# Ledger of designs, part 86: designed miniproteins, single chains, continued (5)

Each design is a single chain, and the fold is of that chain. pLDDT is the mean over its residues in the fold that is shown.

## One batch from the design tools (miniprotein)

Design m19178
Fold by ESMFold2-Fast:
Structure m19178 (fold): chain A 57 residues (1-57)
Amino acid sequence: DEEVKKKIEKELEEYEKELEELLEKLKPTLPVKEEDLEKLRKEILENKRKVLEREAA
C-alpha cells in the first residue's frame, strides 16, 4: 500500500526532526565524534522504520 508507505515516511520525517533537535542540544555535552553521532542517528531512524513497517503489516 502506497498510502501506508507515505504515512511511514511522514512519521519518520517528524521523528527525524525531533531527533535532530535533541542531538543538537546534547552535542556540546557529549564527548563523541560527529561521525559517531551520525551513525547513531541512522541506526535509530532505521530501527524506527522497521517498527513502523512491522506495525503497518
Scores: mean pLDDT 76

Design m19179
Fold by ESMFold2-Fast:
Structure m19179 (fold): chain A 48 residues (1-48)
Amino acid sequence: KIEEARKEIAEYFKKVHGLTEDEAIAFARGDPTVLKKRIEETKKKLEE
């Protein structure tokens, strides 16, 4: 079911990328904006 897929995706990104629960859930629901924002922040930090 959708809930199981959402939980698996949230736990994966939370563990691997250090996302918060809200961020991982938003991404799992089909909003990639949160993950893209986190990638941009990481990229900016590495470039500085």
Scores: mean pLDDT 67

Design m19180
Fold by ESMFold2-Fast:
Structure m19180 (fold): chain A 83 residues (1-83)
Amino acid sequence: MKRVSVQVSPTVSVDLEKDEDGTIRIRATVRDPETGEELASLSMVMDKDYHTLSVERSGPFSREDSFAVGRGIARALRKLDEE
């Protein structure tokens, strides 16, 4: 099992896990920077060939947080493929 965590901005973090069967689980969270409270989240599951199997979203995302999530996912996927 491989795990990658990326803090993309003060409010946005992305956690990625790849199971032994190659399934990729991505969770992006938006947190209050002062309290640490979870304000919003995005969960995505992909197969080993990067086909999206499911996407679930909760809470409000600002434009800035949405762009940060996109950057974070791309960064986490690149780190997952590093030796």
Scores: mean pLDDT 81

Design m19181
Fold by ESMFold2-Fast:
Structure m19181 (fold): chain A 62 residues (1-62)
Amino acid sequence: SEEILQEAKEEIKRIVEENPDNPELVGKKIHEILKKYEPKLSKEELEELDRFAKELYVRALS
């Protein structure tokens, strides 16, 4: 479960790093990744992943 959470975080990080000029696409891809991992993670892990994604996305907009 911790390994799956780390895998999901790396996938989100790659999407943000590969798409610096397209925040709309980044947001859409992050949403798809979160839904993909929803059945694989606990409620706490999903909350951590969502928080990680939001923090990374906000930094990309800055």
Scores: mean pLDDT 78

Design m19182
Fold by ESMFold2-Fast:
Parts: structure tokens; sequence; C-alpha cells
Structure m19182 (fold): chain A 64 residues (1-64)
């Protein structure tokens, strides 16, 4: 069904966003493109709280 397709796409976006978030955490320097891409992927998955957390992590890492 269309619902199952949308759920699968959401899972894929979340997975990709999580991978970029982990790369952001591990990187020595903050990468704005990676942070933006991760936030967008979380947003596309409907996880706006996750998108916010990614941007907050970027800001915190920039302040380090």
Amino acid sequence: SAQEVLEKEREEFLRAGEELKEELKKAEKANPARATAAALLYGMAGDFEGAKEVLELFDKKEAE
C-alpha cells in the first residue's frame, strides 16, 4: 500500500540522517553541509525534534 511505501521511505531517511549525525559527532571539525543534510533527512522523515537535535549538535561542536 501507499502507507507501507511511505513508512519504508521514512525509515530510510532516518537511517541516512542517523549516519550523518554520527559522522558529525566523530568529525574533528563541524561540517555545516553534513549538519544541514542530516537535519533535512530527519525533517523529510517527519522527525522535526531529531532535525533540531542535529542542528544543536552542530552549534555545540562549532563552540568547541
Scores: mean pLDDT 80

Design m19183
Fold by ESMFold2-Fast:
Structure m19183 (fold): chain A 68 residues (1-68)
Amino acid sequence: SEEALKYFKQGVELQNEGKYDEAIEAYTKAIELKPDFAIAYANRAWAYQLKGEEEEAEKDYQQYKKLK
């Protein structure tokens, strides 16, 4: 949906600014609106990895691989 895509783009912009917690929140909203949004899981995994949250990053990466 267009709403899910807006939150996804907001997450990308926040992540580029180093605002990882806010980026994760935006990606989470995108996923809530579109649960099969594979690329949102991949980007949230990367944001978790940049925070050093390896376990959360791995879960999202596995979900991305299932959906792609």
Scores: mean pLDDT 89

Design m19184
Fold by ESMFold2-Fast:
Structure m19184 (fold): chain A 66 residues (1-66)
Amino acid sequence: MTDVINQIKSLIASGTIKPGQALTVAEIAALLGVSAATVSKALAVLEAEGIVSYDAATNKYIVNPT
C-alpha cells in the first residue's frame, strides 16, 4: 500500500497526473498495474493527507494543486 501511495505521488510530481485532474480508481489501477482495492485504499490515505479530494457525486478523485 505505501508503495502505491508513493507511485501516485510520483505520477503527480512528474506531471503524468496534473493538478485539477479528475481520476477514477480504475484508471489509476490500470496505470499502476495494481488492484482497484489497493488503489482505493492508497487514495483514501492521499485524501487524508490533502493531496487529492474525493468527489462522491462523480466517484472521482481530484488532484489538489501543490
Scores: mean pLDDT 78

Design m19185
Fold by ESMFold2-Fast:
Structure m19185 (fold): chain A 55 residues (1-55)
Amino acid sequence: MEEAKKRAKELAEQGEDPITVVGRIARELLEQGASHSEVVRTAKASLEAAEEAKK
């Protein structure tokens, strides 16, 4: 989760929209074999981190 939040912040700082950032993080977690519940929880945290970094 912390790694996903950090990556979301980094992508948002590069100019990506928060929704696009969350999509990338969710895809990465699915590729790593994370559970659906873990992906949803981490995606929500990543959205908050991306929005914080963009604003």
Scores: mean pLDDT 75

Design m19186
Fold by ESMFold2-Fast:
Structure m19186 (fold): chain A 69 residues (1-69)
Amino acid sequence: MSISEEELEKEIAVALARMMAAIGKLSEDIKEQVEALEKALKYLEENAPEAKELIEELRKELEEARKKL
């Protein structure tokens, strides 16, 4: 079984977006959390728009983080 380059790129994009969001949420700086979540969401929307569940999750986390600013 060989993974297509397109499928691999989408898997990497999802993994990177999750990691960026998780690292941001570990920050004690709310501004850094918001920036990390915005970057993760934008990256995911550009590279793996089909990852609907994660996009919705990140949007909710971004809204919650923004309320703390």
Scores: mean pLDDT 75

Design m19187
Fold by ESMFold2-Fast:
Structure m19187 (fold): chain A 56 residues (1-56)
Amino acid sequence: SVSKEEALEYAENAAKALEDLGRPEEAKELLQRSKELIEQGKYDEAAELAGRRGGG
């Protein structure tokens, strides 16, 4: 299970990685979508969006 704090950390780390790769628009989109899921209490979905399951 993923907590709200963990989901936020996954989202922020994934967004930073995208920014480091020169993809800042994707980073913003990911962060916005992840925060929306977190607001809805969907912490696992937010973490999965950020790539927690390692499938890429």
Scores: mean pLDDT 78

Design m19188
Fold by ESMFold2-Fast:
Structure m19188 (fold): chain A 55 residues (1-55)
Amino acid sequence: LEKVGEILRIQIELGLSQREIAKALGVSVSDVSKLINGEYDKISKESKEKILKAA
């Protein structure tokens, strides 16, 4: 999750929105925000599995 969060932060800095990333990963915008902020413990188990499978 940490490495994925770093890659997603770079993509956001390059102009991708959190909404577009959330849609691509199949998770909520809130989960994307938690991921990029390093709040991995606040992301549900199901969302963590979706993120790891998509990345």
Scores: mean pLDDT 74

Design m19189
Fold by ESMFold2-Fast:
Structure m19189 (fold): chain A 77 residues (1-77)
Amino acid sequence: SPFEPLIEEVEKLIEEGKKYLEEGNKEKAKEKLKEAKELAEKLLEHLRGLGRPEAEPLIERVEELLKEIEEKLKELE
């Protein structure tokens, strides 16, 4: 899937954000989570725009990642 590397990049940005949170670096954690959010939102728009049945599991996966990102960003305020 051409989208799997992009989903992996979102997951990597979330992991980097979590690492910065563990280190107490709240500012860098926010930066990484915001980058993950932008990428996830763009990916979600692309997947929805395709209108393909094969994209539905990928859409659900990206929506779950986006929810996690948004919840963590809210906790940081």
Scores: mean pLDDT 84

Design m19190
Fold by ESMFold2-Fast:
Structure m19190 (fold): chain A 86 residues (1-86)
Amino acid sequence: GKFTKLGILVKEGKYEEAARLLVDLTGISEKEAMEIIELALELKKQGYSLDEITEKIAKLLVERGGISRVKAEAIAWYLALGAILS
């Protein structure tokens, strides 16, 4: 599905394609989508766990509006997994 594809794109370093997919899934701007991907990669670099990255990203997706908490948590988990596996 689209969520799995988001994780794969991040894992493969295809950040522009991942940002466009994140825009499609959430309705946030492409700039905000790129900032969220960059944050996930930075949190991984700092040694944060999958669960910690997922929580931080999910909070941002909810705060920027337009999506439910359940959808935000699902998107954030695949994005965080992609970042960790990159």
Scores: mean pLDDT 88

Design m19191
Fold by ESMFold2-Fast:
Structure m19191 (fold): chain A 55 residues (1-55)
Amino acid sequence: MSAVEEVLKWAKENGITSVTDKQIEDAINGLLDEGFSEEEAVKSVKKALEDVQSR
């Protein structure tokens, strides 16, 4: 499973509807381009989505 697929599945399972699939893909790819690992990119995007959901 790719980093994008993992985050998309997680977001759907947690009822996160504030972002599109494209936004999640772009966020993961942006972090990978900055030198983050797939694991770090997944953790960072999940945390950002949790922060948005809690606001």
Scores: mean pLDDT 79

Design m19192
Fold by ESMFold2-Fast:
Formats: C-alpha cells, sequence, structure tokens
Structure m19192 (fold): chain A 105 residues (1-105)
C-alpha cells in the first residue's frame, strides 16, 4: 500500500496533474497516520521521497506549499505519536522549512 501510494504520486507528477498529486499526497498522509509506530522509519522515508520529488519538480508555488504543509502535518503527527525526534525527522523538517522559505521569497 505505501509503495502503491508512492507509485501513484510519481505517476501524477509525470502527468503534471497537480490536483491528482495533491489528492495522492493527502491519501499518503492519511495512510501514514494509520500505521503502527513501528513503521515510523518507513513513513519518514516515504515523506522524504515525496519532498525530493517536489524539490525537483516544475509544480506551481501554490501546489508546492500545499504539499509541504501536508508533509509537515504528517511529520508533526509522527513526532507526537512516537514521542521522539530522530535525526531523520529533524533533517526532513529542516529541508521543508528551507524549501518553504525559498518558495515564499
Amino acid sequence: SLKDLLDEIQEKLKQKDEEGLLKGVEELVDYIKSLPVSKAPQAILALSYVLSLVESSDLSKETKLKILNLILDALDYLEEKTGEVTPEMAELRKRIEELKAKIQS
């Protein structure tokens, strides 16, 4: 399911379907929130992958900001649910904040 969601996101990005891409990321975030805490590392890897796709894409600034806020919401949830901030979580947050600043400048 996680792989299928990521494959769908990548396909929507290739099609330049921004509405479908946003829906796909929303579905990924909902799925991540349903996973047991033991799957948090896999969830962080999936979110990092989506961030990398957004960083390298020709998406509108508005769509990029919406996706970044969705990833940030999922990250906040995982940090609260696990009760910890791993180095990977901290790095993902930093990357999101840096990209948001670049887009809004």
Scores: mean pLDDT 88

Design m19193
Fold by ESMFold2-Fast:
Structure m19193 (fold): chain A 87 residues (1-87)
Amino acid sequence: SAAEAHRARLEAEMRTILESLKRERPDLTDDDVAAILEAARAGGAALARKMRELGFDPGTIRALLVLHAMAEGLSPEDARALAAELG
């Protein structure tokens, strides 16, 4: 379905970003990356909480929240507003 295809694309994009973040944070385990991806499937608030628990800075959290919200279909302006509220 279109919803399944959209979710799969979101997960692939998120995984690529998390691989980049893992290169900057070598302390992150594969389990940590999986936990972030699982939180992203639950929504932006869950994603923000998990990233804070793992010690990411507010700028990195907001950047990933913007990407997540845009991949979920929000405009760049709405995605930035949501990221500012949650991050």
Scores: mean pLDDT 80

Design m19194
Fold by ESMFold2-Fast:
Structure m19194 (fold): chain A 85 residues (1-85)
Amino acid sequence: SAAAKEAFEQGLELEKQGKELEAGDKYREALDLDPNYAETWYLIGKHLESLEMLELAKKAYEKALELDPNYEEAKKNLEKVKKKL
């Protein structure tokens, strides 16, 4: 949806500004509007990983790969997180 895309884009802009928690809130908003958007799950996973919430980051990356099995970045970060658990 247009609203999900807008929330996602706002999250990316906040991430560029170093506002990681605010970016995470926008990515969660995008997921609430469109839970099948693999890119948003990947970015949620990255933010959870930066907060050292590794178990939740793993689940977010697994969801991104469930939605897009060819998502190379999600696969690489999932492998990285699994090695830390």
Scores: mean pLDDT 80

Design m19195
Fold by ESMFold2-Fast:
Structure m19195 (fold): chain A 49 residues (1-49)
Amino acid sequence: SLAEDLALELEEQGKSKAEIREELRKKYGVTYSDEYVDLLIEEARERLK
């Protein structure tokens, strides 16, 4: 999903988990857990290989 791509982009920029969660909340209106953010990042990495 687009949320996966954004989470990976922010991680690659050196953003903290808290910053990534806040940006995802602002864009998608949903609060994700730290575990779910980690899942989004992994899913995006697998997809974008």
Scores: mean pLDDT 80

Design m19196
Fold by ESMFold2-Fast:
Structure m19196 (fold): chain A 74 residues (1-74)
Amino acid sequence: SKEELAEKFFKEAEGPIRNYLLSKGVSKEEADEILEKIREKIKEHLPTMPDDPDEFYRFFGEIIREVVEEFLAK
């Protein structure tokens, strides 16, 4: 299911995203807030995301990049 696919991709991406944010000087607390916002946006878009795993992964990555870039631009 899309829910299982999202959970798998998030589990694989969570560690690398957190480590990247910490390396950029983001606090542990802020990194957790960013990860939560990513989870919320993914959940919001889940019903409209593509069924194809490759296309799904692309959109999943776009959501992550958008949220991370918004926080780092401050």
Scores: mean pLDDT 81

Design m19197
Fold by ESMFold2-Fast:
Structure m19197 (fold): chain A 55 residues (1-55)
Amino acid sequence: KTPLEVKIEELQDEIRRLQDEAGAETDGERARELSREIGRLSEELVRLGEELKKK
């Protein structure tokens, strides 16, 4: 396993955890923060996936 593949898996796991938390969240402000974090990590995942394709 390459360090890049490990980072992709870690990001996928983190996004899943945040999505679960956001689904249970009743505070609108906190839910928005979780949505922003999920979006940020998803953008990073896309970039890493593109880098992996170069191999």
Scores: mean pLDDT 79

Design m19198
Fold by ESMFold2-Fast:
Structure m19198 (fold): chain A 102 residues (1-102)
Amino acid sequence: DEIEKLLDELRKLLAQLPPEKQLELGRGMREGIEAGADVAIEHRLSPEEARLLMDIGGAAGLLGKDARAIVEEAVGLSLEEKRRLAIELLRQAIEYVRELLK
């Protein structure tokens, strides 16, 4: 349950940011989650894969990346590869927020 641990850590770090930064990064994250959900629906993915695309999209969106493009590329990945990508992007998001807190 590595992804849930990373998401919990990310949420705790985001809560420490000034309100304007929480709103900015939270908006990117929400937009990325929506992109992940939309792509999962379009490709009729399983609920487990849909959750992974939402996590991938959310982390990518928080980082200011093209979340839609990233989740569309991720559709062709195996379940395990989607999980690894989600973990990698969540770790990048955590490090990004930690840098903002310095």
Scores: mean pLDDT 91

Design m19199
Fold by ESMFold2-Fast:
Structure m19199 (fold): chain A 65 residues (1-65)
Amino acid sequence: MLEEAERLVEEAKEAAAKGNYDEAISLLNQARELARQIEDKELSEKMVAQIDRLLAAVRAMQARA
């Protein structure tokens, strides 16, 4: 779960860098769902918080583009 969530976050960052904001948002939503399933609650909460910040950033970039 953790490795898969991290992979999706990196793919989302690449998509956002290319201007593919819809793809980045989709990948981050998938990563968020996997992050929620991490057995370590503190690690899960930190990963979800990181993803939520990235989602806000990507949505802001999309709105300004």
Scores: mean pLDDT 83

Design m19201
Fold by ESMFold2-Fast:
Structure m19201 (fold): chain A 91 residues (1-91)
Amino acid sequence: MEKELVQRAVSLEVAASLILVAARFSVDQGTATREELEEALRAVEEILKELKEILEEAKKKGASEEVLKIIEESIERVERAIEELRRLLEE
């Protein structure tokens, strides 16, 4: 159970990171559209929602403090990715 929850959280964090890297690359190349950046933001916001659901599932199942900490840190990293995408939308 705990290993599966951690793997799901890490996979979602990696997905959010890849979306952010692709968005930054497109902005740097001058090829990014506002619509594409808004779609990227929505995708990462949905990932954050799923991570928060994983955290609540972990708490309900009595996961260890170490597991909860890993999931919470993944949430913090994805929240930072959302803030970076919002900055890209303002450029």
Scores: mean pLDDT 86

Design m19202
Fold by ESMFold2-Fast:
Structure m19202 (fold): chain A 56 residues (1-56)
Amino acid sequence: EDKIIKAIKEILEEYPKANEKELRELLKKKYGFELSDEFLENLLKLYPEIKEKIEK
């Protein structure tokens, strides 16, 4: 999970306008992480700072 969180933060730093779908695509393409909808939803609940970035 920590590696995925760091990857998400790096993506959002490079692509600050990335939405949830774009974030999933970039995680798959750059890091090889395939996240289910449920996994990503739970992860965003644990890290509201990330959720706030992708919802705006």
Scores: mean pLDDT 76

Design m19203
Fold by ESMFold2-Fast:
Structure m19203 (fold): chain A 57 residues (1-57)
Amino acid sequence: EERKRRLERTRKQIHEILKKDPEGALIAGRHLLREGKRLNDPDLVALGEEVIAEAEK
């Protein structure tokens, strides 16, 4: 509920950054991936991986 709402907000913000600053989005994606692993949160890990893949294209 609240966690998913925050995840959705983060996803929207990251997509905006991807359009304007893909290098910054890559850094943010790596941070999300590390935080997801630290918190054992598979949704954050998946989001981080998705952002990294999109930014590296």
Scores: mean pLDDT 78

Design m19204
Fold by ESMFold2-Fast:
Structure m19204 (fold): chain A 58 residues (1-58)
Amino acid sequence: MAEEAEKELFRLISERKLSHDQMNQLMQRASEIIKEAEEKGLSTEEVIKRIREEADKI
């Protein structure tokens, strides 16, 4: 899960050419999503979906 989420996160940063501030914001939100997923038993697919939704807001 964390490995797949990290891969998607780096892909989004690279493809969208995020600034360092945007990157830090997305990384922080991704960390929060992963913690929630571990606590609530969310699937890897749900984690990736939420990370992509957060990236779309930036």
Scores: mean pLDDT 78

Design m19205
Fold by ESMFold2-Fast:
Structure m19205 (fold): chain A 98 residues (1-98)
Amino acid sequence: NSTIDSIFDRIYSIISSLSQSQRQQAVHIIANQMSTIDNPRIQRFADRVQQQTNMSISQIRSWLDQFRSIINTLSPSQQAQAIAALQRAYAQIQQISS
């Protein structure tokens, strides 16, 4: 899905430009938005990340790669929810980067 790929590329780019504390805020924003998807596996991964602090860039990329992989296995309806959630997350992350 080119839309999912485009959003993840933008998220990787913005996260790489953030400070450590802003990156943690961005991760929590993404996890919070991902928890809105009606999929127990995604909700569980999101919940675990909400409890993390001081994640490295490599840990964040690994986590995002896991979400991307899971999203690609979802139904079209759940993929649409994921796209909407990622778009909301990206918009919120832009606010903390400015």
Scores: mean pLDDT 81

Design m19206
Fold by ESMFold2-Fast:
Structure m19206 (fold): chain A 83 residues (1-83)
Amino acid sequence: MAEKKIEEIKKAKEKTIEEIKNSDLPEEVKELLIKAVEKMAEALILKIKAEESEGEKKEELLKEAEKLYEEAKKLGEEAEKLL
């Protein structure tokens, strides 16, 4: 069921963000990683919504999810460069 999967993603996101905030990483790195996690969670939610959709709407949701994945990857790469 899509709603349950979305709830699990939201819970995982909150837990991951809390772990990042409580880590010994530099604050700039924490900020980039938190943004990456938020975008990745949103992309996963859109992908789940796409599975419940058909036709053009499904393709639009998948395209938006891919864009968010790419943005999350770039944020992760910026964080890695600061370490």
Scores: mean pLDDT 85

Design m19207
Fold by ESMFold2-Fast:
Structure m19207 (fold): chain A 90 residues (1-90)
Amino acid sequence: MEVFIENLKLVADSVIEKLRRMTPEEARRLIREFARAVKTYVEKQVKDPEKIEEIKRLLDETVARVDQMTPEEAVELVRETAKKIIEILK
């Protein structure tokens, strides 16, 4: 579990760093890909069905909101989403 949380933080930081160098369209695509990757990883590594469903709903909501956001707002959304996922996982 600790290794998962540490890896999630590293991946989120990498995504945020890349977002600063991308166009708005590229940034939105990267965030959708990030959400898909996290959903897949959670389904494989997390055994609690309720936590899996909660994280998947959070990620789906994040993706739905990203199309209406500036790149700066998208960076904060990714940071907040990663933090909430870590809190769910403990």
Scores: mean pLDDT 77

Design m19208
Fold by ESMFold2-Fast:
Structure m19208 (fold): chain A 57 residues (1-57)
Amino acid sequence: DNDAIAAAVREALSVADKLTPEEVAEMVRQRLIDAGVDPELAESTARVVERALREKA
């Protein structure tokens, strides 16, 4: 569900300034799995978020 993905990413990004990219990615992955998102999609989404945060650092 695209709404669940958007919500999980938004929540993780709200605390991104206080966490490492790895911690933010782990939060996104866990929230998506808890929301019933496919595990492979949850993992790939978390990796995209981690990479984006690392590129800004």
Scores: mean pLDDT 76

Design m19209
Fold by ESMFold2-Fast:
Structure m19209 (fold): chain A 60 residues (1-60)
Amino acid sequence: SLLERAEEYLKKAEEALKKGDADEAGRYAMQAGVLASAAGDEELLARAKEIGAKARELGG
């Protein structure tokens, strides 16, 4: 489902963020956000945006 795929990408984004890979974290967060938006899950979309913002801060 779209929600399961969004959760998988969000988990990958969080793992990339923990490893210090800003570019990878940003890409996975973007993919999670697109899927969450398509599924209409506002909470998951908000989480994806938060991880994306952290990735941007990490990447400078």
Scores: mean pLDDT 86

Design m19210
Fold by ESMFold2-Fast:
Structure m19210 (fold): chain A 110 residues (1-110)
Amino acid sequence: AAELAALAERTRREIEKLFEEVKEKIKKSSVEESKELGLEFMEEVRKLLEEFAAHLPPEVQETVALQLRHLERLTKERLERAKSVEEIIALLEGVLGALHDLLAEAVARS
């Protein structure tokens, strides 16, 4: 429905807003502080996606939950290995792209 597409777009904008806020903090932080900020960003993203997923059909909801768990695991592993603030920002930009794709796919399958 048009309502689901509108909800996905609102969720996408909220994620982008969170990313811009965390990016500005990361630019002023140490590598270790930036890793913590990246993990906090992922927790806030999880909450937004769980709220969004509640509106999806059960089979799509399960797929989104699985994709989110996979993305969270990879992100935590890559954050732990990151050696610079620039690497952490680039990693989170990649996560943002993956989340946009996840939201678009969820709407398309619904």
Scores: mean pLDDT 88

Design m19211
Fold by ESMFold2-Fast:
Structure m19211 (fold): chain A 58 residues (1-58)
Amino acid sequence: SAREDLLAQMEAIMRERLSPEQAAALLAKFRAALDAARTREEVAAVARALMKEVEALA
């Protein structure tokens, strides 16, 4: 599904740029936020917010 594809892509990016511990914590946060998102726009907003977190930590 699009959500699972997005989750897999974000996990790969986080694992490349962050420590395993940071990646695991951020992935859990992303999964929770994605589960709460109801619209495509909300999903996009969650993805953007998470990418900013990844960039800040990397």
Scores: mean pLDDT 79

Design m19212
Fold by ESMFold2-Fast:
Structure m19212 (fold): chain A 74 residues (1-74)
Amino acid sequence: MKEEAIEHLKKAIEALKAGNYDEAIQHLVKARTLAAPINPEAVEHLRRAIEAVKAGNYDEAIEHVKKAIEVLKK
């Protein structure tokens, strides 16, 4: 579950860098669902990432996704 969440987050970063924002949101939502039972701190970073994508702040979104990955790896 933890590794599956991280794989979705890596795909979200790829999608954000490629300009595929709808695909990025889908991966972020899946990762958030997988992270919810195991890491509330990661969920908070993912909530901020999704809000940043919706606001058009894609660099900020990528930073929040990276923080979620770091928290999930611990």
Scores: mean pLDDT 85

Design m19213
Fold by ESMFold2-Fast:
Structure m19213 (fold): chain A 56 residues (1-56)
Amino acid sequence: MEELTAYARAQGLSPTIAEILAREVLEEAKRRGLEDDREAIWELADRYIARALASL
């Protein structure tokens, strides 16, 4: 979670939004059974970050 939050902040998201996004990514990964797949988690994070930046 900490690494995902830091990565999202580096992409221009505020600390609060980055923390929410990291939590949502991990919950999505868990729902898909990918919670142990680091590569899939980071791919999901990139998609969520792109969507968040387009919406804000």
Scores: mean pLDDT 78

Design m19214
Fold by ESMFold2-Fast:
Structure m19214 (fold): chain A 65 residues (1-65)
Amino acid sequence: SEIEEYQKRIEEDPNDAEAYLNLGKVLASQGKLDQAIDYFLKAIELDPSNQEAVQNLLEVLAAKK
């Protein structure tokens, strides 16, 4: 599955910001907003210049209101 592929990428490279971003996006699409937030925060921690991760985080936070 898509989730399993991204989890494998993280196991091989814990600094793979793209894998964390994509896991967050998949979880957000499933309504798992709290888990998505955790993954987006990790993506931003690894790559603070990643505007896509920041934008996705803001959208999920707005959806939880």
Scores: mean pLDDT 85

Design m19215
Fold by ESMFold2-Fast:
Structure m19215 (fold): chain A 82 residues (1-82)
Amino acid sequence: KKKAAEEAKKKAEELIEELDTKDKEKAKEIVEKYLEKIAKSKNELELNIEIGKLMEELLKISDGVDVLKFLEKIKPLLKKTL
């Protein structure tokens, strides 16, 4: 579980550098905030709710297609944190 959370965080940091966003620093803050919440998720429903909120926050400052690609790549790693 700890290794899965570290892997997800590292992959998220790499993918944020590729993300078309108005503010990469803000995108990193948003992702870190929601990765902490996702890591506390007890089941897949809670995990999907937090992923949905992460998507909403990233869509405010980033290209929608890039946000969807980011989530597609990170979601399998986030599921491993359960």
Scores: mean pLDDT 78

Design m19216
Fold by ESMFold2-Fast:
Structure m19216 (fold): chain A 62 residues (1-62)
Amino acid sequence: SEALRRTALTELRRELTKLTKEGKIEEAKKLLERAVKSISKVDEELAKEARKLGEEVIEKYK
């Protein structure tokens, strides 16, 4: 559902923001890769959206 999709992206953004603010850039990148790989198994479009969002978060706080 759209609500579940939105929740998944919100949780990913929250976790990535936390890691990047703590200076754990490599951990943030690894989390993003794992999340995108897992999501792509069930929703390819959501996986693309997650990658774009995650890259923006990491770039903003690096």
Scores: mean pLDDT 81

